# Designed miniproteins, single chains, continued (3), part 19

Each design is a single chain, and the fold is of that chain. pLDDT is the mean over its residues in the fold that is shown.

## One batch from the design tools (miniprotein)

Design m8671
Fold by ESMFold2-Fast:
Structure m8671 (fold): chain A 57 residues (1-57)
Amino acid sequence: MSREELIARVKELLDIYKKTGDKQALEEAERLGILAATRGHWEVVKLVSEGFKELGL
């Protein structure tokens, strides 16, 4: 999965959680952040961290 695909998917999952409270979307976003860190995609890791902070998590 490319950096752009990871960014798009994380944004989608955070938006789903914000609208629905679906914890599975949150868990998938966190998992993608870990995968991104392993691949050196720091921008994706930052997106997940900032998204969680905005949600008060």
Scores: mean pLDDT 82

Design m8672
Fold by ESMFold2-Fast:
Structure m8672 (fold): chain A 70 residues (1-70)
Amino acid sequence: SARERLQALAARYVRLRARARELQAPQDVQDELAAIGAELDALRSVPNPDPATLDALEARLAALEARLAA
């Protein structure tokens, strides 16, 4: 469900944010995480989030995870 996907993305975001802080990630990574966090927070009040929006957030988180793994 969209709600389960949103919850999974939020958990993934929290872990990635903690890792970015530990690594003292560049400001552009921190800015993108802040943008993703704000969007996830906004979606919390939406009863049925658009799957396309969730797909876009998932792709953005995956790109940041790949960058922080390098």
Scores: mean pLDDT 86

Design m8673
Fold by ESMFold2-Fast:
Structure m8673 (fold): chain A 55 residues (1-55)
Amino acid sequence: SGPEIAGRLLGRDTGADPQVAAELLKAGASPEEIARRTGVSVKQAEGAKRIAEEL
């Protein structure tokens, strides 16, 4: 799914947990919530959300 692919890409690029990222993306979490829980920047979280929505 788009969230799972976006979570893997975010994890590869940042070292964030790809499963946690994918679950947050599936839940429609805000970029701020994704950033807090994965340790990435808000801008990186926004990019991951955009990728998940386009896949």
Scores: mean pLDDT 82

Design m8674
Fold by ESMFold2-Fast:
Structure m8674 (fold): chain A 67 residues (1-67)
Amino acid sequence: DEALEALQKAGQEAVEKNASEEAKEAIDKAGVAYANGRPDLAIEYLKKALELEPSLEHAKKAIELLK
């Protein structure tokens, strides 16, 4: 599952880049939304994470894969 892999990499990248707790929480919520079959909600959380930390390339990739 390419979208799940991108979501996992986004979480790892946020930790490695010392992203804010709010950005990390948004990525975690995106993963939960995706697991519950809500890709639209996952995209909203990923967009929030990118507003907080624009350098999260894997979060951007996850949005593209979920469309």
Scores: mean pLDDT 82

Design m8675
Fold by ESMFold2-Fast:
Structure m8675 (fold): chain A 72 residues (1-72)
Amino acid sequence: AEELLLEAAELALKAGAIEAARLAGKAVQYFRNGDIEKAIELAKEALRLNEESPGANPEAIELLKKAIEELE
């Protein structure tokens, strides 16, 4: 989950999806602190922002979906 979230954040940042990258990075922080529920919330919001972005990297979307599945 952590590795997938970090890779998704990097790909989102490279694609210009700054807010999506920020939320994915925050999800990693909450995951590291043991707040899995909040990590899932932030990862889902990052996924939503990537899906709504016309310049989104499809790989970032797939990585976020996998990360959410692993956290649930």
Scores: mean pLDDT 79

Design m8676
Fold by ESMFold2-Fast:
Structure m8676 (fold): chain A 74 residues (1-74)
Amino acid sequence: SAAAAMSEAQKKMLELLKKLKEALKNKDEKTAKEQIEKLAELYKEETGDEEAAKKIKEALLKNQDELLETFEKT
C-alpha cells in the first residue's frame, strides 16, 4: 500500500494534516496553529527551503477558514 511505502517524514506530514483538519473543523485555533507550525518546520527540514516554509506557514495561518473549505472539498 502507499502508506507502507512512505518515508517517516511523509507519515508525520499526513498525521499533522489530519490533526490540522480536525482542529480547524472543531474551531480549535491553538491546536490548528501548532499543527501549521509543525508542518512548516517539517517542510523546512525535508527541503532546506526556509523561505518557502515561512510562506506556507504565513499563508495557512492567514487563511485557516479557506483551508478548512479546501479540506472539505478534497
Scores: mean pLDDT 74

Design m8677
Fold by ESMFold2-Fast:
Formats: structure tokens, sequence, C-alpha cells
Structure m8677 (fold): chain A 92 residues (1-92)
């Protein structure tokens, strides 16, 4: 699941490099990720990627609201969640 969370983070970091705004918060083993400024194509691509990682065993939920994609990742260790959130906030 840690490797799957890192895979998701890599895509989100790539989107931030292309101009998306990313914020992430960690609470216990849960990370809430907000990605905004995405095109419709980027929203669909991110949502499908996250769903695919969910099928591979990542505890993930995705919600699309306007130009914003909200992703919740669960079942991480606290240390992994904090590291993931820090990585994502540094990218946004």
Amino acid sequence: SEALADDLAAMVVDLAAKGATVTATAEGGTVNITVSGLSVREQIALALHAIGLGLDGLEVEVEIKGDTVNITVRGLSEATAEKLAARLNAAG
C-alpha cells in the first residue's frame, strides 16, 4: 500500500509541476489531498489512476467538485502519511 501511495503521489507531483495547486493534510494514517486548477482531461486521468490503485489494494476515495479533485488515502502508518503530505505540499 505504501508503494501504491507513492505511485499516486508521483502523479499528483507531476500535475503540480504542470500548474495544478496541491494541498495535503495528514491525520493519523489518513491523508486528504486537494488538487485544483486541473483541466477536465486531467481530472478524469487522476480519478481513473486513483481508482486503478484502489483496485490494486490502496484504500482510496476520489471526489470531483468543479475543477478540484479531492483524494482521501487511508490505512497508512502515521509516519508514511506525514511523509506523503509533506511531499505533496512541497510540490503545490
Scores: mean pLDDT 87

Design m8678
Fold by ESMFold2-Fast:
Structure m8678 (fold): chain A 78 residues (1-78)
Amino acid sequence: KELEALAIEVEQLAEQIRAKDSSPGAQEAAKYLDEAATKLREGDLEGAIKLLEKAASLAPEEFKPQIEMVARAVQRLL
């Protein structure tokens, strides 16, 4: 229930990053976000958090707070 909602948010964030920033780092961040959404759907919360951290490190500055917010939400479910 909560994991599906978070996975959708992460997928939407990846799509926004791909649409708004074509830099290699932004595209790689979006890829890590898609992988994190898959991990959330699988129930692998630790795997999802690691991928969200990688995405945050590569994402454009404007998207980093949103990725960090999602990572904290996932961590609260542990």
Scores: mean pLDDT 85

Design m8679
Fold by ESMFold2-Fast:
Structure m8679 (fold): chain A 87 residues (1-87)
Amino acid sequence: SAAEQAAAVSQQIADMAAQAAEAAKRDPEKGIELAKQLAQFIADTRPELASFSESMLESLETAIKQGPAQFERTARAIAAAVAKLLS
């Protein structure tokens, strides 16, 4: 169903955001690389969110300069925001 597909996409986005945040604790550059993959996944899955995915990536690139804890908080907030848009 459409609801099951939306839930699966939301879960994948949450998993990708968590992976990016975890990677950023060890290697900030790897965290940003995974954040770019997350932004691309959102744009490919929901083309109407392409501008949002660009703003999201810019926010994550800004957050990483504040440290991995801020990057993790920003990544979680983004995943939650996208889940609400998909529900």
Scores: mean pLDDT 84

Design m8680
Fold by ESMFold2-Fast:
Structure m8680 (fold): chain A 81 residues (1-81)
Amino acid sequence: GAEVIEAGYERLKKEYKEKYGVSDERFEHILEVNRWIAEKLREIGDLIQELIDAERAGDSEKVEEYRKKIEETNEKFVKEM
């Protein structure tokens, strides 16, 4: 649940500060980046599933469309890192 996740973040935040000298502000930024990465991985996963479905259906036009969308999403992801 949310309480367990929040306790996990607070423990990890303390560990990063004490062991690696990571500031609270830097840790919050890392969490923001990791949430953004998780969202992008979900988006890419959805596109891969659509690609698989199109390949199974023999829809060559949709296969090309989703391959291009995956490439564009990956390029955007890398540019935002």
Scores: mean pLDDT 79

Design m8681
Fold by ESMFold2-Fast:
Structure m8681 (fold): chain A 64 residues (1-64)
Amino acid sequence: MPIKEEEILEALGRMYAGLGKLLYERAKDPKGAAEEYKKAAELFKKAGNEELAKEAEEKAKELE
């Protein structure tokens, strides 16, 4: 089946959110983690997933 652009954008958003979690928990880099969560939020918005976008934005704000 053809992969929809929204599915690719959501997958990328999940990858950036995972990187943000790793930077926060393992590297102890809250600023870097916040930056990656902001990237995830923008990707989730482009994918049309407002719920995941909002969660990523809130997480980024917590870490700044």
Scores: mean pLDDT 81

Design m8682
Fold by ESMFold2-Fast:
Structure m8682 (fold): chain A 111 residues (1-111)
Amino acid sequence: DPDEARSLLDEMAELARKHSSPEELELAEEMAREVVKVIEDPDYVLDEEEQKRMKELDEKMQKYAEEHKDEYLFLEKHGRRVSKMEALGALVGVMVAEALEPRRQQLLQQR
């Protein structure tokens, strides 16, 4: 169910915003920005600097996952528990979806 999936992601993103440090939110924004670049420009090719930046962001996300592996957030609206990493990942996904909503609809129609 797409509506249920979106509702779940929105609650996870809200909890990530409430329970993350400013630095963790900045990491999520940087991840979303790099993902947006790939989708927004259909001719976009990752050069060596962009590949390095994506690798550095992936390494930061992996470090976050390890540092917070025992930390969980409870989704009151959905009655389930998710890891802090899952919630931060959902925040990145929501940020990307919101930034690309018009283009995402166009891309989905072309597939």
Scores: mean pLDDT 77

Design m8683
Fold by ESMFold2-Fast:
Formats: structure tokens, sequence, C-alpha cells
Structure m8683 (fold): chain A 68 residues (1-68)
């Protein structure tokens, strides 16, 4: 799980740098990347053996889906 998070962070950083090079890095794109990161993290947390963590992750995913 932590290796997946590191790979995601590295990929997101490279994507943000590319957007900045193209002059397209703006508040809307930063927010989109943040929401993508939260969805990714929540999905990983659903694999947790702790039922409270899984419940929190499901609530986060439902909230993010409602915001789309």
Amino acid sequence: MEEEIRRFEEEARREAEELRRRGELNREKVLELTRRGLRFAARLLLESPDPQIRADAEAMLARLAAAE
C-alpha cells in the first residue's frame, strides 16, 4: 500500500510539472488532482483490516462522488 501511494505521488508530481510547463496549472487542475488523490487513498483504505477505517473510506468516496 505505501509503495502504491509513493508511485501515485510521483506520478501526480510529474503530471503537475507538465501542466506547469504548458502554462495550464491552475486552481481547477490542482483541485482535480487533489480529488483524484483522495479517491486513490480512500480506495486503498478500503483494503484495511480495521472496520472503522473502511467505514471512513466509504464515507469519503461517497462524499467525493456527490461532489462530482
Scores: mean pLDDT 71

Design m8684
Fold by ESMFold2-Fast:
Structure m8684 (fold): chain A 67 residues (1-67)
Amino acid sequence: MIPSDFTLYLPADVTSVKLIRDGKVVAELQPDEDGRVRVTGLPPGRYTLVLTRKDGSTFETEVEVVP
């Protein structure tokens, strides 16, 4: 489980991250030059992260956000 405020550290070839909850895209974030994405104020719940690479491939992971 992760707090509602967190930082993602991503591979250098990741160009965007989508946060999906209940089939809805709730946020789309772009990593900075250090491969970091800072997320704040997410409501608690289960999210799917969809990461898009510069070659157009995608991969998914699940996270549980806590208060």
Scores: mean pLDDT 75

Design m8685
Fold by ESMFold2-Fast:
Structure m8685 (fold): chain A 73 residues (1-73)
Amino acid sequence: MPGGRLLSPEEQRALDEALERVHKSPDVQAAIEAIEETARRAEKEGHFEAAELLRRIARQVRATAEARRAERA
C-alpha cells in the first residue's frame, strides 16, 4: 500500500489502545483528549510521525462528531 509503515510495534500498540478507548467512550471530547495526550508523549519522545498520525486521527474523530451533529441540525 502507498504510505509505508513507519510506526514501531510500541507506537502501533499505543495507537490500537487509543482507538479502542475511542470506540468504548460515549464522550467524543474525552476520546479526543486521550489521543492528543498520546500524541504529545510521542512528540516528546521524538516520534514526530506517530504524533502527527495521532493528531490526524483526533482531527478525524472531531470531524466525524461534528458531521453527526450537523446531520441532526
Scores: mean pLDDT 69

Design m8686
Fold by ESMFold2-Fast:
Structure m8686 (fold): chain A 60 residues (1-60)
Amino acid sequence: SAAAEAEKAARRAAVEAEHGARMDAVLAELEAGAPAEEVAARVAALEAERAARLAEIDAE
């Protein structure tokens, strides 16, 4: 249904918005002097989380 499709699209948009905000925060921490290795690991974890959440939505 159109309602179910709109809800699914809204969930994808929420995942993308959350990922963007978290990514911006992590990069701001790097600029503030956080260890680059920890920031790189955090970025990789956030990318994996985003991919997993989008795949879960797409599998529905």
Scores: mean pLDDT 86

Design m8687
Fold by ESMFold2-Fast:
Structure m8687 (fold): chain A 70 residues (1-70)
Amino acid sequence: MEERKEKIMEEVRKLLREGNKLDITPEEQARLIGLILRAIGSLLDGNFEEAEKDVEAARKLIEEIKKRQE
C-alpha cells in the first residue's frame, strides 16, 4: 500500500517539475494544478485508483503542451 502511495507522490512531483519548465498558458496551468490537487485529494482519501487516473490525465496534458511548443 505505501509503495503505491509513494509511486503516486513521485509522479506528482515529476509532473510539477515538468510543468514548471514549460511555457504554460494560465488556462493550462489551472487545468494541470486542478488535476494534481484532485490526485492528492484522492490519495489522502485512500482512493489510489482515482489518484492514478488524475496523474495520467495530468501527464497527457503535459505531453499535449510539449507537442504545441515543438
Scores: mean pLDDT 80

Design m8688
Fold by ESMFold2-Fast:
Structure m8688 (fold): chain A 69 residues (1-69)
Amino acid sequence: MEEAQRHLEAGRAALAAGDVKTAVEHFEKAIELDPDNAEAHYLLGLAYRALKEWEKADEYFRKAQEINP
């Protein structure tokens, strides 16, 4: 849980810095550690949207909603 939260914070910081690829890596690690974390799935969706990876973004937004509708 704590390790997953560290990756969420690092991912948010990377997004704020404009380093979207680093943010994706951190959010993926957060999901690996805590697969039921709806926020991690939502943030990964936002990161993929920033990369214009629309299909992947939609997939992760859907997963986030399934966990926390």
Scores: mean pLDDT 82

Design m8689
Fold by ESMFold2-Fast:
Structure m8689 (fold): chain A 116 residues (1-116)
Amino acid sequence: SIAETLAQINELLEQAEKLAEEGKYDEALEKLNQALDLLVQLYVQQGRQLTPEEREALQLLGAAVALFEQGKYELAVEKAEKALKLLEKTLGKDHPLTRLARVLLKLIKLALEEAK
């Protein structure tokens, strides 16, 4: 059901945040990717098209992950912050995609502080 899928997404986002706080960034990213896959599946099942703003936000989140994997943490923060602001404006702060962007930003900021 939709409710069961949303509960799974919420659990994955909570697990990702805890893993990031423990410095387990690769495992946290795996949980975020699983949450995103479930969100995309839900959108497809509902026949929902991405808005231009959601498409831009997803491209920015993808760029943030790529920059993070390259160790370019400050640039990754810039991309993730832009994505989060766009999603908060278009979907609201409590939307699962907005929450995903917030967890990713937290993960990147934690890695940046450890790299200093």
Scores: mean pLDDT 88

Design m8690
Fold by ESMFold2-Fast:
Parts: sequence; C-alpha cells; structure tokens
Structure m8690 (fold): chain A 67 residues (1-67)
Amino acid sequence: SEEERREARAKAAAEEGIGFAQSLGFTPLSAEGEVVDENTARVTVETDEGVLELVYNAATNSFELVR
C-alpha cells in the first residue's frame, strides 16, 4: 500500500541518518524519519550530545543539517 511504502521510506531515511550521525563522530540513540516526497525526508537523530535535525535527499544521497 501507499502507507506501507511511505513507512518503508521513512525507516530507510532514519537508518541513513544514523549512519550520517556516526560519520560525524556521534553515538546515535534513536532516529525517526518523516517522508516529505518521493526523494525527500526529514530525519531527527537523538545522539549522546543532542538532537540532529536533517533533511535527506535519496536522489543525491545527501544530508542538509537544519540544526
């Protein structure tokens, strides 16, 4: 279903966000993804040093740091 596909994309984006946080030297504790469109998701990663808010673009496999 559309909902299952959206949930799968959100989980994939969250998993990418965990990897991104680790690449920056953080210890991720949790991550949550929210699909905006087919290629874009908002990702929130809770780390040992605070919360990272990111925008993930699946087409370019890139992150934009919001705060």
Scores: mean pLDDT 83

Design m8691
Fold by ESMFold2-Fast:
Structure m8691 (fold): chain A 95 residues (1-95)
Amino acid sequence: SPETQRLKAEIDRLVDEAGRIADEADAILKDPSVTPEQAKARIDELTKRVGELKERLDRIEAQAPEELGWQVTVARMNLIAAEAGVLALEERLKR
């Protein structure tokens, strides 16, 4: 249906956005020049973006038909990876 196609497109965009968050967190984690103050500001930004994507996915999942179940699962896994990347960055800041 057109609604299913719309939801699939929204899931695909969410996966892309989660991937960008994970990539940004990993890049910051691997950059020895990043100061604690810069890291904190970026962690706050990435944490907010992860939270916004979680809320978006929860709304999509509530509307999604069973045929999109795998796509929702993949999106959830990508969000878990993004959140893990942000947490790794937070642990570096504590040192």
Scores: mean pLDDT 86

Design m8692
Fold by ESMFold2-Fast:
Structure m8692 (fold): chain A 90 residues (1-90)
Amino acid sequence: RDREILERVLQILKETLANIEKSKTIDQVKEALRQALQEISLLLGHVQDPETRALLQEVIQRLVEALKSKDIEQMKKIVQENIALVEKHL
């Protein structure tokens, strides 16, 4: 079950990256990040394994830091690093 949650998180992050690539403004990028943060936060409530929980909490924290940025390329890089982080654990 936790593997299915990680696979869903990976899908959300990849979709978020695609939405960022289509975005023309910082506000559009931040909206994509807020949607990802909301979806991943809901999935966190269904995690049973402490290691998977810690991983999702790290992903959430990194997305929160991305929302504080004013640079689209930096926000994109954080999402890409989150994708790589989740893929390591699949």
Scores: mean pLDDT 87

Design m8693
Fold by ESMFold2-Fast:
Structure m8693 (fold): chain A 100 residues (1-100)
Amino acid sequence: PSQEELDTEVLIALIEIAMAIAKNDIKKGRWDDAIEFVERFGDRFAELAATLSPEQRKRVAEEFRRQGEYLLETAKKNGVPDEKIERLREALERAVERIA
């Protein structure tokens, strides 16, 4: 694998870790903490992804979108109010747009 492919795999691993942290906060009732974490992570992560080629950024953006859907599903299953689910969705969508 090229260095860029290795960098892409590292960024994908960071998405997995970030989503696991957010899911843990959601399961523990720390909904605002989870949303704020996703907002901050998305901003910083987009900056890191900007170093990749357009092809690799697209791959990372699709992985972020996929894992974000599981996070939204986790929020719904744990009784997060619709207003906060909407805020979480907006944070995830904004991050994907900035990565791509």
Scores: mean pLDDT 88

Design m8694
Fold by ESMFold2-Fast:
Structure m8694 (fold): chain A 55 residues (1-55)
Amino acid sequence: GLADDPELRAKLRELIRLSQAGRLEEARELMEEIKRTYGLSGDEIDRLGVRLVTE
């Protein structure tokens, strides 16, 4: 599935790291890139990110 894509997983981990570091502008830009590249909504990205963190 999408969560198994190494490039997507790397971008999701970076997004989580940026968000936790308070780098909200960079996190927003990366989120828009992921949305555009994979056709995902912000809600779907958040859901996938939670799955990676809780694993």
Scores: mean pLDDT 76

Design m8695
Fold by ESMFold2-Fast:
Structure m8695 (fold): chain A 68 residues (1-68)
Amino acid sequence: MIEKVVTPLSELGNELEALFMQAEVAELKGEYTLQDVEIVENERVKEDPESYPPNYKADLILTLEREE
């Protein structure tokens, strides 16, 4: 099963490192395999900027596959 986890980022440094480490720990436990990491600016920010954090930079998208 493929799962996509989307996390809004206000700062690209420390938050990226923490989330990447968390994904590697899940892979080490045999729960998920990290397939892809994407950083995408969410186009909805242009339509509804008030619904996003004031320091919004991008969305971090982790694509994980469950092994069976």
Scores: mean pLDDT 63

Design m8696
Fold by ESMFold2-Fast:
Structure m8696 (fold): chain A 73 residues (1-73)
Amino acid sequence: SSRTQQAAKLLEQAAKYAEQGDGDKAIKLLDQAAKVGNPGVSQAAKLAKQYVKQGDFDMAAKTARLTARALRS
């Protein structure tokens, strides 16, 4: 549960940086979420990273926020 809460917090922080257009900070936080989260979190973090690399910060933030919400449910 603590790992799940940590992953959710990292994904929420990544979403905030993506919304600000700070791709480098978003990617760093997504990588950290992938390391502490379950395989589903790792896959979602990789997808969000792809969106950041494509400049699609809206989809990156949405992906990270939806995953964090699922972890808090």
Scores: mean pLDDT 85

Design m8697
Fold by ESMFold2-Fast:
Structure m8697 (fold): chain A 100 residues (1-100)
Amino acid sequence: EVRIEREEEEYTNPLTGEKLTVITTTLTRGDEVRVFIEIRDEKNRLKALVVATVRGDRVDVELRLDPSLSDEEQEEIVRYVEEWVRERFPGAEIRLTVHR
């Protein structure tokens, strides 16, 4: 059995005041949960893509950042993603890999 859930939220970057749209798609297949997070700007341009794979008590997170983002914007997106994962999967072992 396959379950697909989609959620959309708005996030305002506190450093720039830019409004970002956060689109979360959760795919559950058997005992594996995969979460896709798309972070898009006001022009619908992809700024970050997150793929989180959950297996038991481990969450592997791969984050891809738009290379045009400033270092401060990248740090804020990383912080937002880390907070989101910790809130969603409390007590899990989280491994985060960041790509530019």
Scores: mean pLDDT 79

Design m8698
Fold by ESMFold2-Fast:
Structure m8698 (fold): chain A 58 residues (1-58)
Amino acid sequence: MEGVLVRDDGTEAERILRGFGVLPGDYVISVNGVPVESLDEVVARITPQTEIEVVRPE
């Protein structure tokens, strides 16, 4: 599955993503329609009006 796995590592990325309702175990596929390959890319692309595409596998 494509996307970036969110881990419970206590990082700034985790804190920011939690504010958007993204939880550990979720995969971030895109931010504002732009595909991402790392949590650093997710954080760099976040704005106040950000749309995050997430998949939660079972």
Scores: mean pLDDT 72

Design m8699
Fold by ESMFold2-Fast:
Structure m8699 (fold): chain A 58 residues (1-58)
Amino acid sequence: SAEVERLAAFLRAQGVDESAARAIAGAAYREAKELGGDEATAFELAQRGARDYLRRAA
């Protein structure tokens, strides 16, 4: 979806590779929807996922 693509692009700008960015963005978007949250919630969850991914990759 367009929302997932925007999240993935944001994560790629933070240094996450494309495949991981798409996976993290998709998971964050789904989680935000299940919580009844908005796109701001999805961005926050995606940022947390990206930080954890980058920390583990380092």
Scores: mean pLDDT 81

Design m8700
Fold by ESMFold2-Fast:
Structure m8700 (fold): chain A 70 residues (1-70)
Amino acid sequence: SIEEKAKKYVEAAKTLLEEGFSREVVIQYLTREGGFSRETAEELVELVEKGEYEKALELAKKFLEENPDL
């Protein structure tokens, strides 16, 4: 589902940041594996860095709903 996919990528971004990967590496992961635009991936990473996980989930869900072919 869109919700499960959004949760997967938000949790992956959190884990990669906690493991010490750079912001740019996490953005590249979200764009290449998740299909997110760079702008959305950058905003997702910023929200995750701030601990705003609920907002990150809603942003990811909205993007996936608007881009179902990705």
Scores: mean pLDDT 85

Design m8701
Fold by ESMFold2-Fast:
Structure m8701 (fold): chain A 66 residues (1-66)
Amino acid sequence: SAAAIAEIAKTLAAIQAKFPEAAPELLDIQTAIANKDTAAAVAALATLKAKFPEAAADLDAISALL
């Protein structure tokens, strides 16, 4: 839904503000979601979570919306 996409975008923007170096991985997540590729989105989220475990709760919230 548009509401879910808006919440995902907001959460990704918050993660980027806290971890600017995560920009490439955040772009991969955004691209996968835009393509409706849930498997790619989940894989990109897992990769970002491994690199930035402090963002795990926010990334898990995004996974729940997919």
Scores: mean pLDDT 82

Design m8702
Fold by ESMFold2-Fast:
Structure m8702 (fold): chain A 63 residues (1-63)
Amino acid sequence: SMLEAAKGNVRAGEKAIETGSLAAAKAAVHESRRLLEQPGLDEEARRLAEEGLRLGEKAIELA
């Protein structure tokens, strides 16, 4: 589901920050951006997708 994908992207972003993995950070940003482009994305999934994007972008900056 979109909600499960959004939760996964948040976890991926957090792990990218912890590990310093630029590849993981870029993947989290890409997947979160793709999810935010989906029609019918609910409020909870949107909020989590935005968080995943934020964490992924932070991980890129820290790498």
Scores: mean pLDDT 83

Design m8703
Fold by ESMFold2-Fast:
Structure m8703 (fold): chain A 68 residues (1-68)
Amino acid sequence: STREKLEELKEELNKDPRIKAELVGEDTLVITTTLSVEEQIGLALRLIGDYPDLEVSVKGNTITVRGL
């Protein structure tokens, strides 16, 4: 399910101390980073590729992944 995918992704991402991933509601993961701009772009591109049925959006230092 979307929720299980987001819970697994949250646990993986939170292993990096530069990343804080939090679940919001049932279908949304909010990712706040202290990564460089280049590293954050790389992360967003990987998420787009790995989760094709999820919406990935970037605003400032925040990446949002949500169920469609």
Scores: mean pLDDT 85

Design m8704
Fold by ESMFold2-Fast:
Structure m8704 (fold): chain A 74 residues (1-74)
Amino acid sequence: SLQEELERAKELADKAYEETLKSNDLSEKEKEIEEEIRQALHDMVAAIGRLAELREQGLSGEERLELMRERALA
């Protein structure tokens, strides 16, 4: 599922980021960008998880989109 794929990507990104921090070879800006990517993946996993749950409940696409907007603002 999309949620499982994103959770796997998040886990891999977290591990890659940890290894990257150990190297001391990255610039400050590179570390900042990797942290931003990691945060974005975490947020996406949470949002897609909610969408998957609503999909199972048979809600319309418009209802799912409105929930995504509401949650993004929370």
Scores: mean pLDDT 70

Design m8705
Fold by ESMFold2-Fast:
Formats: structure tokens, sequence, C-alpha cells
Structure m8705 (fold): chain A 64 residues (1-64)
């Protein structure tokens, strides 16, 4: 799979993903929804849907 996000967008995504994974490990129900969004983002990247991936990354960044 090709990763066609900007470096800045990728950094923010990785940071948000790490935070959500930690909350999911703690059993947070709210983090479960965030985890689903991260999975959708990964799928959008895999399918080459860059605009959808960008929207999801921005939404995840707002959770910070």
Amino acid sequence: MRRVLSEEERKKLDEAMAKVEKLVAEGSEEAQELYEKIQQLQKALDEGKLEEAKKLAKELQELE
C-alpha cells in the first residue's frame, strides 16, 4: 500500500492513533468509536481515497 499523505498529516495521525490505542486498551467506550474511525482511515489509505483519508485525519486531530 502506498502512503500518500503529507508528512505533517502522517505525524498527527500517528500521534492520534497512539492516544486512541491507549484508551482502547483501558476499555474506554468513547475510544472504541475513535478506533473505528482509525480503521476507516487505514482502509481509505489502502483504497487510495486520499480526500476521505484527509478528512478522517483532520477529525482525529481535533480530538487532541
Scores: mean pLDDT 69

Design m8706
Fold by ESMFold2-Fast:
Structure m8706 (fold): chain A 78 residues (1-78)
Amino acid sequence: DVSEEEIERLAKEAVERGYAVIPAKGLSSEELAQRVIEAEKKNPGVIRGFAFQGDSLTVYFSDDVTEEQAKEVIKTIL
């Protein structure tokens, strides 16, 4: 489980830095990619790209992303 505070921290980082690093939690690259696709469908234009790095997923956000949009994306991927 990821706490609400952790999700809020990741969402703030997304707005301030343009990316968030999300733990993969034992999911395959294919499963993570599918979750990113689902998040983009729910929030079109919010995700600029993504990259897998070991056991983490880095999601790159649009320059105009809001904390609320970032939270929805992060919750969809987790």
Scores: mean pLDDT 80

Design m8707
Fold by ESMFold2-Fast:
Structure m8707 (fold): chain A 79 residues (1-79)
Amino acid sequence: SIGEKKDLKELDLSNNSMTGQIPEELGKLTNLEKLDFSNNQLTGPIPESLGKLTNLKELDFSDNQLTGDTPESLHKLPL
């Protein structure tokens, strides 16, 4: 499971034609500094669990089919 990669600092899966929703388990990657899922076909909301990524410096979900508002928890991150 991707949520078990706790030592991961960077995850770049941009331009991979990914479908489905952003998994809540990504919020377990607490050492993550960069998350890039841009230019995919992801749907559904951005999960509030991503607000647990307190080391996150770069976040890109652009050019997807995401819905809803950005979770308030993400506005507290050092982005």
Scores: mean pLDDT 79

